# Designs tried in a protein design run: designed miniproteins, single chains, continued (2). Part 42

Each design is a single chain, and the fold is of that chain. pLDDT is the mean over its residues in the fold that is shown.

## One batch from the design tools (miniprotein)

Design m5530
Fold by ESMFold2-Fast:
Formats: sequence, C-alpha cells, structure tokens
Structure m5530 (fold): chain A 65 residues (1-65)
Amino acid sequence: MMTPLELQVAFTLVEAGPGAALSAREVAERLGLPVPTVSRHLRRLAAMGAVREEDGRYVAVARFS
C-alpha cells in the first residue's frame, strides 16, 4: 500500500504535467524532504508500477480515477 508520503511524491509528478519527468532532487526540493528519503519512496513506487523510472527520472503513470 502507498503511504501518505508516497502519495505526495506521486502527486508532485502528476502536477509537473503529463509526460514530465522529475529527478529525486526536484521532488525533494518541492516537498522540503531529504533527497535520500524521496529517492527511496520513488524506487518503491517504481517497483509497484505507480511511476515509471527512466534515465534517473520519474514519471507518474496517471491512473487514479
């Protein structure tokens, strides 16, 4: 299951726009969190299929209806 923090990370990617890719550092700056913390949550989301990892950046899969 996604934690509330993982949902915030996912929403940050969605708010960046369709197809926009963000690095862990960019997400961390937006949320005011350490990069290692955000990077860990992004890797967990990618493992769950909630985001796509490509070239060190992350894109939301955009299915939450």
Scores: mean pLDDT 74

Design m5531
Fold by ESMFold2-Fast:
Structure m5531 (fold): chain A 75 residues (1-75)
Amino acid sequence: SEEFDKEVEEGVLLIKAAVSLTVARISDDPEVLEQAVEEVKRILEEVKRLTDNPQVIADAEGILKEVEKILEEKK
């Protein structure tokens, strides 16, 4: 069903965001950190286009906030 396919896509996007967060936590390369922030920003916009689920959106926004904080703390 379209609903099931959407839920799978939501999960994949959140996993991709979590991978970018993990990369940001273990890397001190500024280019890698900037790319991680940019990737999570793109993922958040895709999540917002895909779903109105406030929990999924909040999870993606939380990951973005954490990646941006890591970038700020390492610069």
Scores: mean pLDDT 85

Design m5532
Fold by ESMFold2-Fast:
Structure m5532 (fold): chain A 60 residues (1-60)
Amino acid sequence: SKEELKERLLEAAKKSPHSFIEALGELREEGVSEEEIKELVEEVAKETGDEIIKNILENM
């Protein structure tokens, strides 16, 4: 579900920027669309206020 994918990204973001990027790659390999990934990153950036995640979003 979208909620489960979002939790995966939130947990990865808490670990490190590298873990977050790896989690994005895993979602792509699992067939999640780039549009859905972008929406999930937008929600994670909004909830965390993390500047690194905001920067990743701006470069998507």
Scores: mean pLDDT 83

Design m5533
Fold by ESMFold2-Fast:
Structure m5533 (fold): chain A 90 residues (1-90)
Amino acid sequence: MIEELIEEIERLIEEVLRLSRELMERAETLEELLWAIALALRAIGLRFEVELLKKKLEEGADEEEILKELEKLKREAEELLEEARERLEE
């Protein structure tokens, strides 16, 4: 369960990073470019938080607390992916 959730979040983050690169390549204005860069930075931040949770779990942290934090990160990753997809359709 936890391992599957981590893998799902990692896939979502990778897709956000892929779309952010596509948005950067399609950017015709500085504002569009900066938005795409900000999206990539948010995705990198989520990846960092996932790695911190993996380390805490390895160190014997409470699995229920880790699960709650992972579920929160999944929601954040899904929101970023939706924002990226909506922007790409413009």
Scores: mean pLDDT 86

Design m5534
Fold by ESMFold2-Fast:
Structure m5534 (fold): chain A 88 residues (1-88)
Amino acid sequence: MKEEELEELERQLSAAMAEGTGARLTAEEEALAAKLKEEAPEAYDYLVANAAGIRSGREALELMAKAAEIMGKEELAERYREIIRAME
């Protein structure tokens, strides 16, 4: 996967999580969350259902890694797992 594609997916996952916490989204964030919902509804549903339960940045990264796995985006999932491992 290209770095640009990884960064866009990362922004989409972050926007969906923000929506799930009830945060006010910008127009750009709303568009990113809507794109994720259209292209990967299972990952979107997973993120919005679980976002309110996040208690730490580590849990947020774990949620994003799982969503990336649901999408079959192994490079993105591994990127989040590496960040989590670096926090240990």
Scores: mean pLDDT 81

Design m5535
Fold by ESMFold2-Fast:
Structure m5535 (fold): chain A 118 residues (1-118)
Amino acid sequence: LPRQESTLETPDVEVKKGDKITAEVTATNTGASPAQVRVELLVDGEVILRSEPITIAPGQTLTLTFEAIAPKDGLAKVRVTASATTPGGTATVDVEIKLYVNGELKAEAKGTLTSRGL
């Protein structure tokens, strides 16, 4: 494969305009190669917030917290996506995502992301 990217997504959560959305992502690099992790917050399938790529060294743990206010009139669906890539070799990252609405845990995802560099 020319480049392999692995992703993990939460289930969709229904929100109302003005709801506080908090996404907490914990990523641990369990591989031998550096990994770059990106996190996106999507509303009705549109990316409204994207992290910069953050490098996690082998054996390191990173916790990211994103906050947003639900921007759309009426009901909207929110999810969080985390992806991992590596500039070279094979990276393995354990990821846990927690999605809160107004301080209440509404969705969770946990998985292992494996990526290969070009």
Scores: mean pLDDT 79

Design m5536
Fold by ESMFold2-Fast:
Structure m5536 (fold): chain A 78 residues (1-78)
Amino acid sequence: MQKKLEEIEELVKKLQEALENQDLAAIKEVQKRLEEIINELLSQSNSEEEKQQLEQYVANLLKKTIPAERKLRAALAA
């Protein structure tokens, strides 16, 4: 569990860097790996609480590491 969460954090950081560089190949590679790890964690989770914690953790990391997209969505919602 813990090692997979650390891998997610590192991948989200790499995704942010790829987005800043507009590297479509890197973005696709990181997104694919991130999806694979998340699916593995969800399939290994034995309780709804663990699944909710994983989803919340990933959502918080994405919001933290993709501030430009988050700001754009907030501006469009206003």
Scores: mean pLDDT 66

Design m5537
Fold by ESMFold2-Fast:
Structure m5537 (fold): chain A 65 residues (1-65)
Amino acid sequence: SVTRESAARIRAVALAVETGDAEVRVKDGALEITVTSRSAEVRRAVEEVRAYLEAVGLKVRVYER
């Protein structure tokens, strides 16, 4: 969604990047998110952020490590 919920999800992904639980890069106009943690909360936040970004027209790929 395009609400305060989306902002909270984005903050959760940013925190995961800071703690090493996720990695984000831009390649060929697409956003690539690699989840390094097996935390269900991190995976859920990443998938919800992916859905939001895809809805606004960005290309997003999610990988698991």
Scores: mean pLDDT 75

Design m5538
Fold by ESMFold2-Fast:
Structure m5538 (fold): chain A 80 residues (1-80)
Amino acid sequence: MEAEKEAERYLREAERLVEETRRIDPAAGREMERLLREARRVAERERSNPRAMAGTMRSGYGAVKKGLEMTKRAVQEAAE
């Protein structure tokens, strides 16, 4: 129950970061959306192990977060 809520929270947060990335760079946003969709498919296969599912979603969130940071950095460097 707790691990399932944790997975849902990471998914919701990751979706927000994907939307933010898409507003900055639509191509980067689509890449991150694809990555998050893949993480969701893996998490669905792990649904009988809620702890593993939460871990998979945490990893997906982390990857999307790093992607947003890299996208912001690339835009900042291009503005030079």
Scores: mean pLDDT 79

Design m5539
Fold by ESMFold2-Fast:
Structure m5539 (fold): chain A 62 residues (1-62)
Amino acid sequence: MEEAAKAVQEVSGADEEAARRAAELALQGNGSGAGAMLTTVGGASKEQAEKAMKALEELGVL
């Protein structure tokens, strides 16, 4: 969890709480919810959210 949340925060620039929630949603298989969390709550752009989702996939989380 901590590694996934850090990767999401570093890639997307979202705040730590939004990044943690997005990582939790991705672990549950809710990729669309994770992306929405980063863009609507975390303030990340669509492109940053897509990069964060790819990073989660590389970590085996999504």
Scores: mean pLDDT 75

Design m5540
Fold by ESMFold2-Fast:
Structure m5540 (fold): chain A 79 residues (1-79)
Amino acid sequence: KLEKLAAEGDVEAQVELARKLLEEGKYEEAKEWAEKALELDPNSVEAQVVLAEALEKLGKFEEAAKYLGKAQALYKQLQ
């Protein structure tokens, strides 16, 4: 019931759903779910990484680099 948990606002479920969609080649849907996860938790390193990967697959390389940079900065702060 991953899709139900994601729809109910579970950030971890939203990230996992986005990752699964990315693996299935559904890059726009993966981007949308990663964006929803970041709206609820802006400090989610995993959501930043999945969003960056989806943006890269969509040809949005500059935006992808920005989110990877944010993920790297957050990761250093959390260690």
Scores: mean pLDDT 82

Design m5541
Fold by ESMFold2-Fast:
Structure m5541 (fold): chain A 103 residues (1-103)
Amino acid sequence: GGDLLQKGTLAYYEGNYEEAAKYFREAYDKGIPSAVPLLKEALEKIVEKDPNNAEALTELGRIYYREGKYDEAIEYFKKALDIDPSNTEARKLLEEAEKKKRE
């Protein structure tokens, strides 16, 4: 709904990117696909401020993977694994993205 997108947008303009990402993620999970580009922008701001945020890097990789942008997805998953080598989801998605690129 517009309520979640409005709350996320307000948080984003206040510089509260983690709060913005939370609202946009809730909107997407509720079936609002227009939240995805907003979530992506908020996550990009989060990793700009904290390049070692493995969770945000993994989530960006997932978004790029779903968009078919496998080169960008691979880069984000590799960065996430450099920070958190125990992230089994990032490792699995990295392997799948590399397979898609090399098919």
Scores: mean pLDDT 87

Design m5542
Fold by ESMFold2-Fast:
Structure m5542 (fold): chain A 64 residues (1-64)
Amino acid sequence: NAMEEKLKKLREEHSKLRDTVAAQLRAQKAAMGSAEAAVLDPETRELVRKLGETIHEIDELEAK
């Protein structure tokens, strides 16, 4: 089923993106000295936004 295959791929991409966001937040916290400051960083916000988009896409497919 094409939808199941697409959903599986999206879940795998979401998992990888979660790992990337976690690694980026840790790296930025180390560089900036504050987790709060890292969250306000434009690059970190963009990664969080993309993570949200991925989960939204998964939710949309699961609702069908």
Scores: mean pLDDT 73

Design m5543
Fold by ESMFold2-Fast:
Structure m5543 (fold): chain A 71 residues (1-71)
Amino acid sequence: SLDEQARKLLEQARKAVEEAKNSDDPLEAQILLGVAMVAAAVVKVINEKYREEADEIMKEADELLKEIEKE
């Protein structure tokens, strides 16, 4: 179902953020954070009940991307 797909995308987005935080490669981290943002954005479109969780992931990913730009 779309609900199950949304939940899996949120899980993938969270994992991508965690992998980015553990990456020593700025390019790899940027790609992972981009994946997390896209997955979270898709979840917000297809299932409103996960909007808050998706927004939290997108906010964390955005802050991490800003940190990479400083380096």
Scores: mean pLDDT 83

Design m5544
Fold by ESMFold2-Fast:
Structure m5544 (fold): chain A 103 residues (1-103)
Amino acid sequence: DIREEAKKRMEEIKPEIQEKIKNLPSQEALDAYRDQIVLDNANRLQAQSLVDEVEEELELDEEQRKELFERALELVRNAEGTVAAVEEIKKELLEEAKKLLEK
């Protein structure tokens, strides 16, 4: 369950978020950081969902999953949140996963 995993991960990273907030120099920086955390979490959830869909078609080991997740996260961060963009990212991730399997 993606929501259960997201909730668990949020609790695990909460101390890191609090430490970064404590060291921010201004309210504008704090607000921007909070907005970035929300966006980053949304992007990570989408990247994980895309990796899970690729795993339905290709069998990946733990290291290959991590490499694919990093690529998915980069692609999601740089894309518009449209269905068409998501489908293009999925196709690119399938090709990247095939390259990882050839290593």
Scores: mean pLDDT 72

Design m5545
Fold by ESMFold2-Fast:
Structure m5545 (fold): chain A 70 residues (1-70)
Amino acid sequence: DELKKQIEEAEKLVKEANDRATELFLEIQKAIREKAPQEEIDKLKQKYLEAVDETTKYMRKARELREQLK
């Protein structure tokens, strides 16, 4: 079933993006605590926001695909 496969792939991408966001958030907290250069902190924040955006995008896709199953 193509639709079920697409849902599983979207849900996998949600988990992967959420895991990346969590790891990046912890790296940001550590970098701030260790007084890392602002440029390094800013790069981590940018990657974190990108991972959050990906999580949201894939969550919306998975929800829309599930709605097609009724």
Scores: mean pLDDT 84

Design m5546
Fold by ESMFold2-Fast:
Structure m5546 (fold): chain A 68 residues (1-68)
Amino acid sequence: SAAEDLEKALEFLKSIPGVEAEMIGEDEIVAKTTLSVEKQIGLVLRLIGDFPNLEVSLKGNEITIRAK
């Protein structure tokens, strides 16, 4: 389910050094990163691959994940 995928994505993000992730509301994750732009793009691509049922976006140094 989308809720289970969101919980797994949150735990994954929390395991990454330089990433501060939290659940905003019931269905959205916001992660702030101190990573380089190149590493942030790599992380977004990995999230898209691992969680195809979730919408992943990058804006500045902030990654947002939502159910599709």
Scores: mean pLDDT 84

Design m5547
Fold by ESMFold2-Fast:
Structure m5547 (fold): chain A 75 residues (1-75)
Amino acid sequence: MSDEEQLELLREAVEHARGLLEAMEGDPRIPAEVVERLRSLLREIEEAVKAGDLEKAFELLREADALLQALRDEL
């Protein structure tokens, strides 16, 4: 996969995660600390992408996905 394809994939994943974050912010059943953690991870992913650190960006994306999956299992 080219760097351009990886960047597009990261961009799509971040946009999807932002949509989920906005939905979660409207749900009083979701703990504020989970919303804050996801928001922090998304900011770190954006900074890693801006710095050209794709390896770190994908690692942080996996952490965000794991957090979302754990939240789904609790709901």
Scores: mean pLDDT 77

Design m5548
Fold by ESMFold2-Fast:
Structure m5548 (fold): chain A 67 residues (1-67)
Amino acid sequence: ALDLATGVGRLIAEAVAAGLLSPEQARALAPRIAGAVLDGDFERAVALAASVSPELAARVRALLEAA
């Protein structure tokens, strides 16, 4: 859980740097995605990412499937 939550934080920071997310979108989504991961609700985590970027959703799904 901790490693996955850390990975999600890193992915979101990279997505902001890449222009996939605004800082405001990242601020709203980061705690929700991390919360979903900590709850074990991986589909909710991917769905939250997909609501703003299909690329971010793919990155989140890959992280969770590799865990």
Scores: mean pLDDT 78

Design m5549
Fold by ESMFold2-Fast:
Structure m5549 (fold): chain A 67 residues (1-67)
Amino acid sequence: MLSAEEIKELGKKFREAVEKGDEETALEIFRKLAEHSRVIGLAAVKEAEELGKLELAEKMREILESL
């Protein structure tokens, strides 16, 4: 179970990884967030879409559906 502080830190690292194009790190962090909460997972997908990372966002949606 992730604490609010851990979620906040993972959210920052997720944004940094997406902006850098580090898909591996972004997907690893996304899995942890999505496993904790579907709502947080969906918010992360939207953030990737807003950053123009549409292919990454599609992969994230597939992962979210598998959880």
Scores: mean pLDDT 80

Design m5550
Fold by ESMFold2-Fast:
Order: sequence, then C-alpha cells, then structure tokens
Structure m5550 (fold): chain A 87 residues (1-87)
Amino acid sequence: SPRQQIMGQMDRSIDLAGQISDSLRRQVQDYRDQGRSSDDILTQAQIGMRSAVMVVRYGRQQGNSQIVSQGQQVRDRLARIYRQIRS
C-alpha cells in the first residue's frame, strides 16, 4: 500500500540519520511517529519528505556525500508517491 511504502522510506531516513548521530536519529523517529499518527496519507508523505530533507541537510554539513545522495533518493521516492496519490 502507499502507506507501507511511505513508512518504509521513513525507516530508511531513520537509518541514514543514525549514521550521522543518535540525536538526529531520534528527531527523524519523531517525524515518523507524527506521520504514522496522521489519518491523511498526503500529510504522511509530506512529513516523510521533510524528514529526508533534514537528513540531507545534516549530511551536507558533515560532508557525507553518500548520505546526501541516499537522503535525496528517499525524498524523490516520497515525492513520487505523493504525486501518484494526487493524480
């Protein structure tokens, strides 16, 4: 389901955040919990995209090009899901 796909991408953001710091991992987990608690699937996708943008920002600050690339892929996948739900 689209909800399962969104949650899967949010889990990937948590894994990437954990590679940066425990503090960032907890912040991204909070976004995932907000997304899971929403009844609106579009809101879930938007929250997921915001969490991925946060991971990309911290990855750039640390000069970690691998995390930046993988975080951008997560955001792009969530944006694609968002567009498909709206079509």
Scores: mean pLDDT 85

Design m5551
Fold by ESMFold2-Fast:
Structure m5551 (fold): chain A 73 residues (1-73)
Amino acid sequence: MEEEYRRQARFGMDAAGEAGLKSGVEKGLAAMDKVQDVLSEDPEAKEVAEEVGKEQREKLEKEYKKKQQQLLS
């Protein structure tokens, strides 16, 4: 069950974050937050949604920083 929640959270957040990233990191993070909020309405999924959300947000921020560094360096 927990693995199923993690799979759904990861797919949803990856898709939302990737779509939002084109408009900037803030929009990517906001899109991920919306997916996490929806998943967190299920108390059984809340902890997994928060854990996956943190991981996916960190991944998005790293990708954004790499793009910024490529422009500057």
Scores: mean pLDDT 71

Design m5552
Fold by ESMFold2-Fast:
Structure m5552 (fold): chain A 60 residues (1-60)
Amino acid sequence: SALESFFSTFDTDGDGTIDRAALRDLLRLLGQDPSDEEIDALMVDGVVDFDRFRALVASH
């Protein structure tokens, strides 16, 4: 799946999380444009991990 590859590209530090701006850019690259409120619902301590990101994309 290309999903892990895209996430890894935005996870430049290799820490398994990306910030809000990277998440928004990644979702737009995948043809998604979620609201700020929808993005906020996914964030934990200002970041999102791959599992939460994958769950969102799989639900759409």
Scores: mean pLDDT 76

Design m5554
Fold by ESMFold2-Fast:
Order: structure tokens, then sequence, then C-alpha cells
Structure m5554 (fold): chain A 93 residues (1-93)
């Protein structure tokens, strides 16, 4: 679907050398997730991408990813909530 293509393009943008592009990609993936727009088959891939963003070189990217995952833990679907909780627990700071 068009939505699946856009989500996959955002995941690829997380590999950008530009931290502003990576931060925007995190924010947009978070928006899709918050709106319930992530297809079931991409939910694990999206949460894994956000989890990797928690380890990003840029503080802004890490902060954006943390806020998105914390939101999904509290307000996401059953699957997204569990995946987000597991991602946050695995990242020890």
Amino acid sequence: SEKEKEIKELIEKLKSKDPEVRAEAVANLGLFAKMGEVPENLQEEVVEALKEALKDKSEGVREAAKKVLEYLKEHGSEKLSKLAEEALEEIKK
C-alpha cells in the first residue's frame, strides 16, 4: 500500500547522515503510530527502528524516539504497547 511505502521510506531516512532528517523521520513514524496508521505487519519493524533511534548519536533524535516509545507504551494498541515497553526496558541508561 502507499502507506506501507511511506513508512518504509521513513525507516530508511533513519540511516541519513543528517541528524535533522533522522529526527524528522522519527517524528513522522511516531505520528503514523499515534494515529493507528501502522499496518500490523510493519508494527515490529517500526518499533525496532525507533528502538535503534534511542541509541542515535544526536540527543534530539534520542529524545524524539524516547517520547514516541513512551507514548506508545501508555496509549498504543496491545501489540504496540508491549513492543514499546520491551524496547524501553532493553535500553539501559
Scores: mean pLDDT 84

Design m5555
Fold by ESMFold2-Fast:
Structure m5555 (fold): chain A 68 residues (1-68)
Amino acid sequence: SSMEERAKSAIEIAETMLRTLPLSEEERAEVQAMIDEARRLFEEGRYEEAYKVAAEAMDRMLRLQRAR
């Protein structure tokens, strides 16, 4: 698939994870800012960077879950 499709998919997965995972208010705000940055990059056509930021947001949420 194209980088545009991959970036869009990664952003949508990150948004779904943020809605479903138990996170503190501070952790939610941090991850939301990362997802907002990924969407900004996507709207600018910077798909590879958008994908990387969305992937980092997902990794951040998974690390927070493991650090229980």
Scores: mean pLDDT 88

Design m5556
Fold by ESMFold2-Fast:
Structure m5556 (fold): chain A 98 residues (1-98)
Amino acid sequence: MKYIEELKEKIEETAELLEEEAGDEESARAVRELGEKIVEAIEKKDERTAALYATSLSMYLLAVAEDLRLEGKEEVAEEILELGKEILELAEKAIEAA
C-alpha cells in the first residue's frame, strides 16, 4: 500500500478503537480531524504543517492513553500508544514520498 493510504487506515483504526473499546467518541472525533489535517498538508506538500499536526496527534494520543490507564483500560492504552507511533512513522514516510 502507499504510505498515505496506510496512514489513513491507521488513523481510522485508532478512532474506531477509541469509540468502540474506550467509549470515547470525543477523542475519536479529534483523531479523525487531526488525521484529515495531516493528510491535507501532505497532499499540499506542506511538510512543516504535516509534521506539526502529526506531532500534535502523537502528543494527544499520549494524553488519551494516560487517561485510559487511570480508568483501568491498560490494554486499550497500550494499543493507542502503538498506533500513535505507527501514525507518526507513516506520516514521516508519506511526507518523504510526496
Scores: mean pLDDT 84

Design m5557
Fold by ESMFold2-Fast:
Parts: C-alpha cells; sequence; structure tokens
Structure m5557 (fold): chain A 73 residues (1-73)
C-alpha cells in the first residue's frame, strides 16, 4: 500500500515537471530524483520525509496522501 502510494506520488511529480518550465521544473525533478533514490533503497520513511519537507504544494499533497494510506494500513 505505502509503496504504491509513493510510486503514485513520483508519477504525479513527474507529470507536474513535464507541465512546468525553468526553475520550477528543476525543483520538481530534484524532488522526483531524491524520492526515487530513497524508494529504490527501500527507505520508504525517507521518501515520505522528502515529500513532506518539500516547499512544493504538489509534493506536500503527495505526502499527505501517502500518510493517509500508511495510517490506514
Amino acid sequence: ATEAAIRYAIRELEEAARASSGEERERLLKVVREVQEAFDAGDLERALEILRESELPVARGAAEFVEQIRASS
């Protein structure tokens, strides 16, 4: 459940990056890479922390979604 939620979050951030340009796109791609690295390392807590600590609304929203899935599991 948590892994699927984080995978969904990565996909949402990638789509947001594709729709963005300049500095905002770079910020989104940085978050995507950091979350993907944590996820690939099996560190789901770090992946969630990266999303939660982000200044980007889409990333924070994704963190809230993942927390809801985690709380219900």
Scores: mean pLDDT 81

Design m5558
Fold by ESMFold2-Fast:
Structure m5558 (fold): chain A 67 residues (1-67)
Amino acid sequence: MAQRKKALELAAKGTEAKQKKDYETASRHYEEAARLFEEAGDEETAEAYRQVAKEMREKAKEQEAKE
């Protein structure tokens, strides 16, 4: 279904941002993907992406703290 396809695209963009070490952008894409998976009825996958987004937010804070 269209919502699930969009969620997969956002998850892929999140992974690409993570590989570039852009953890703030990765966190945003993973959070948006989680919302779309939840709307598609895939609660288990949505929860998994929320956990990854939380971890990306922690890494983004660590990057800023390393001044």
Scores: mean pLDDT 81

Design m5559
Fold by ESMFold2-Fast:
Structure m5559 (fold): chain A 96 residues (1-96)
Amino acid sequence: SDAVKARNLVEEMIERIQELALTSKGASRADILAKVKEILKETVERLKAELSPATFRKVLQRYLATLRRELEESTNPETKAFLEELIAYIEEALAA
């Protein structure tokens, strides 16, 4: 099922990003952001290859909605800047 594939790929991506945040103590924000963007790019490419175009767009739109909610709920300026960069990347991927 496309829905199951999408869920598994997004969940794997979130787990990788969370692990990176936990293991990257002392790394620069720029270095962490670059690695997160690489994980996002890999995940977007896999989603595009494995899902129908309609399901691909729906999955990215749902993730974008989640990131926007996290941005609104965040009080940390560094976290806000980070989320804004991820939002911009997903918006670019949807525009393509």
Scores: mean pLDDT 80

Design m5560
Fold by ESMFold2-Fast:
Structure m5560 (fold): chain A 86 residues (1-86)
Amino acid sequence: GAAAEGLAAAAEAGGGARAAQAAARGALEAGLDSVGAGAVGRGAAAVAQGRMSAEEAAEAAKRLGGLDDERLDRAAEAGARRAAEL
């Protein structure tokens, strides 16, 4: 789905910390609170580290961040755009 694709793209920023920062910053810019942004960042880091598939990370971010599909999709897209700037 769109969220999984966005988390995979954010993970391309390289390393767990860079992926997490790019995804979390994008999520904040998309209007998520710190809990939602943190969940998105952890998801991107997990994908970057090979600990989760992008689909597993998207589902985990949705549960841990309290996000619906629309909010997660927007946050993941913003994170992917931020990662491309690194």
Scores: mean pLDDT 78

Design m5561
Fold by ESMFold2-Fast:
Structure m5561 (fold): chain A 59 residues (1-59)
Amino acid sequence: GEKEELEKELEKLEREGVRAVLEGDYARLQAILERMAEIEEKLGRYEHAERLRQEAAKY
């Protein structure tokens, strides 16, 4: 269902985020963290979404 599709997108974004860190691409990392926050919010995980937005703001 939609929840499973969103969880799969989060897993993909986590892998892409690790790659962005290894490559020093902080602009891409910021965009990934912001997208992860949007997905967490859609999943009803508002505290997780806020923490991801705070992390994105560091870059």
Scores: mean pLDDT 87

Design m5562
Fold by ESMFold2-Fast:
Structure m5562 (fold): chain A 66 residues (1-66)
Amino acid sequence: MEKAEQLFREGLKALNSGDYERAEELFTEALKLDPENDLLHALGIIYLTVAGKREVLDRVLEKAGL
């Protein structure tokens, strides 16, 4: 839980700075560590959708095995 949450927070910081490649990497790793966490999935979807980065969302889900 803690490691996945840390990676997710780092991903949010990368997203806020416009580093979409880094955000994709961090979100993918967070979801791989905690694939059953529906809240992390929902938050990732919301943030990537709001940023207009649907393609990044699709890649993250694919790499996480979802």
Scores: mean pLDDT 68

Design m5563
Fold by ESMFold2-Fast:
Structure m5563 (fold): chain A 55 residues (1-55)
Amino acid sequence: SLEEIVENLKKQIDYWIKEGVPLEDVKEFIERAKKLLPEITDEQYEELLKHAESL
């Protein structure tokens, strides 16, 4: 489901930040995901960006 996709993206972000991946690389990943998964809304992508920035 769409909710499962968003939740899995958040888990991936959590993992990368914990492993020391730079925030800018994580943001690039989110932008690539937006292009590949157009069913995810702009609001949901903003939530993913804010989530990454909060870590």
Scores: mean pLDDT 80

Design m5564
Fold by ESMFold2-Fast:
Structure m5564 (fold): chain A 64 residues (1-64)
Amino acid sequence: MNEEVKKQILTAVKAGVSPENIRITAILMVRRGVDVETIEEAAAEIEDPKMQEALREGIREALA
């Protein structure tokens, strides 16, 4: 379940999407009802620390 969501996040990072767009994507995914654990799993697979932080910041912003 949610493997498609993880793949979409990782594909966007690989395609060179900006950290701000990754943050916005995380916010929209959480608001849409995507499981936070799935987004965190994708974040753990991101090697770029700035992209990883942007994704996690988006999660925190959506939950605030």
Scores: mean pLDDT 81

Design m5565
Fold by ESMFold2-Fast:
Structure m5565 (fold): chain A 85 residues (1-85)
Amino acid sequence: SLQEEAEKILEEFLEEAKAKGDEKAAHALEIALDAVKANKITEEGLEDLIKGLRDEAERLEEEGDEEGAEILRKAAEKLEELLAK
């Protein structure tokens, strides 16, 4: 399901962020994952989530966290692929 695939993607990138020690990217992904788990995900909700991750990636890049920004952008890209299916 869209819900299960979105949760799996977010969990995968959260694990990557934690493994790399990127606390800011990990925190953003934890918030996103908690939101998905707490609510039934809709296509509009997933689009908003993708936008939120991209906006946060831009903030991390501005703060000099290029690795965290890349992790969040990759997560957003994988979530966007779900909308194309």
Scores: mean pLDDT 86

Design m5566
Fold by ESMFold2-Fast:
Structure m5566 (fold): chain A 75 residues (1-75)
Amino acid sequence: SMSEEMQKYIDESNKLKDDGINYAKNGDINSGTNKYNDLKNLSTESKSKGLNIASSVSNKNSDTVNNYINNSKKS
């Protein structure tokens, strides 16, 4: 169902966010940036499937990862 597909995309998004934050906190900027790009791609894919809530979640999660990456670069 659409609700099951929506939840799958949200769960994948949250995992990518958690991985990206952990990489950024450890100074692994390349791996963190890869997770940021994966989240942007997941947002686009979710939107193309009409999963607008999942797309919004992935976009917000990408912003969160990007903030951690930028903070890591300043230290």
Scores: mean pLDDT 89

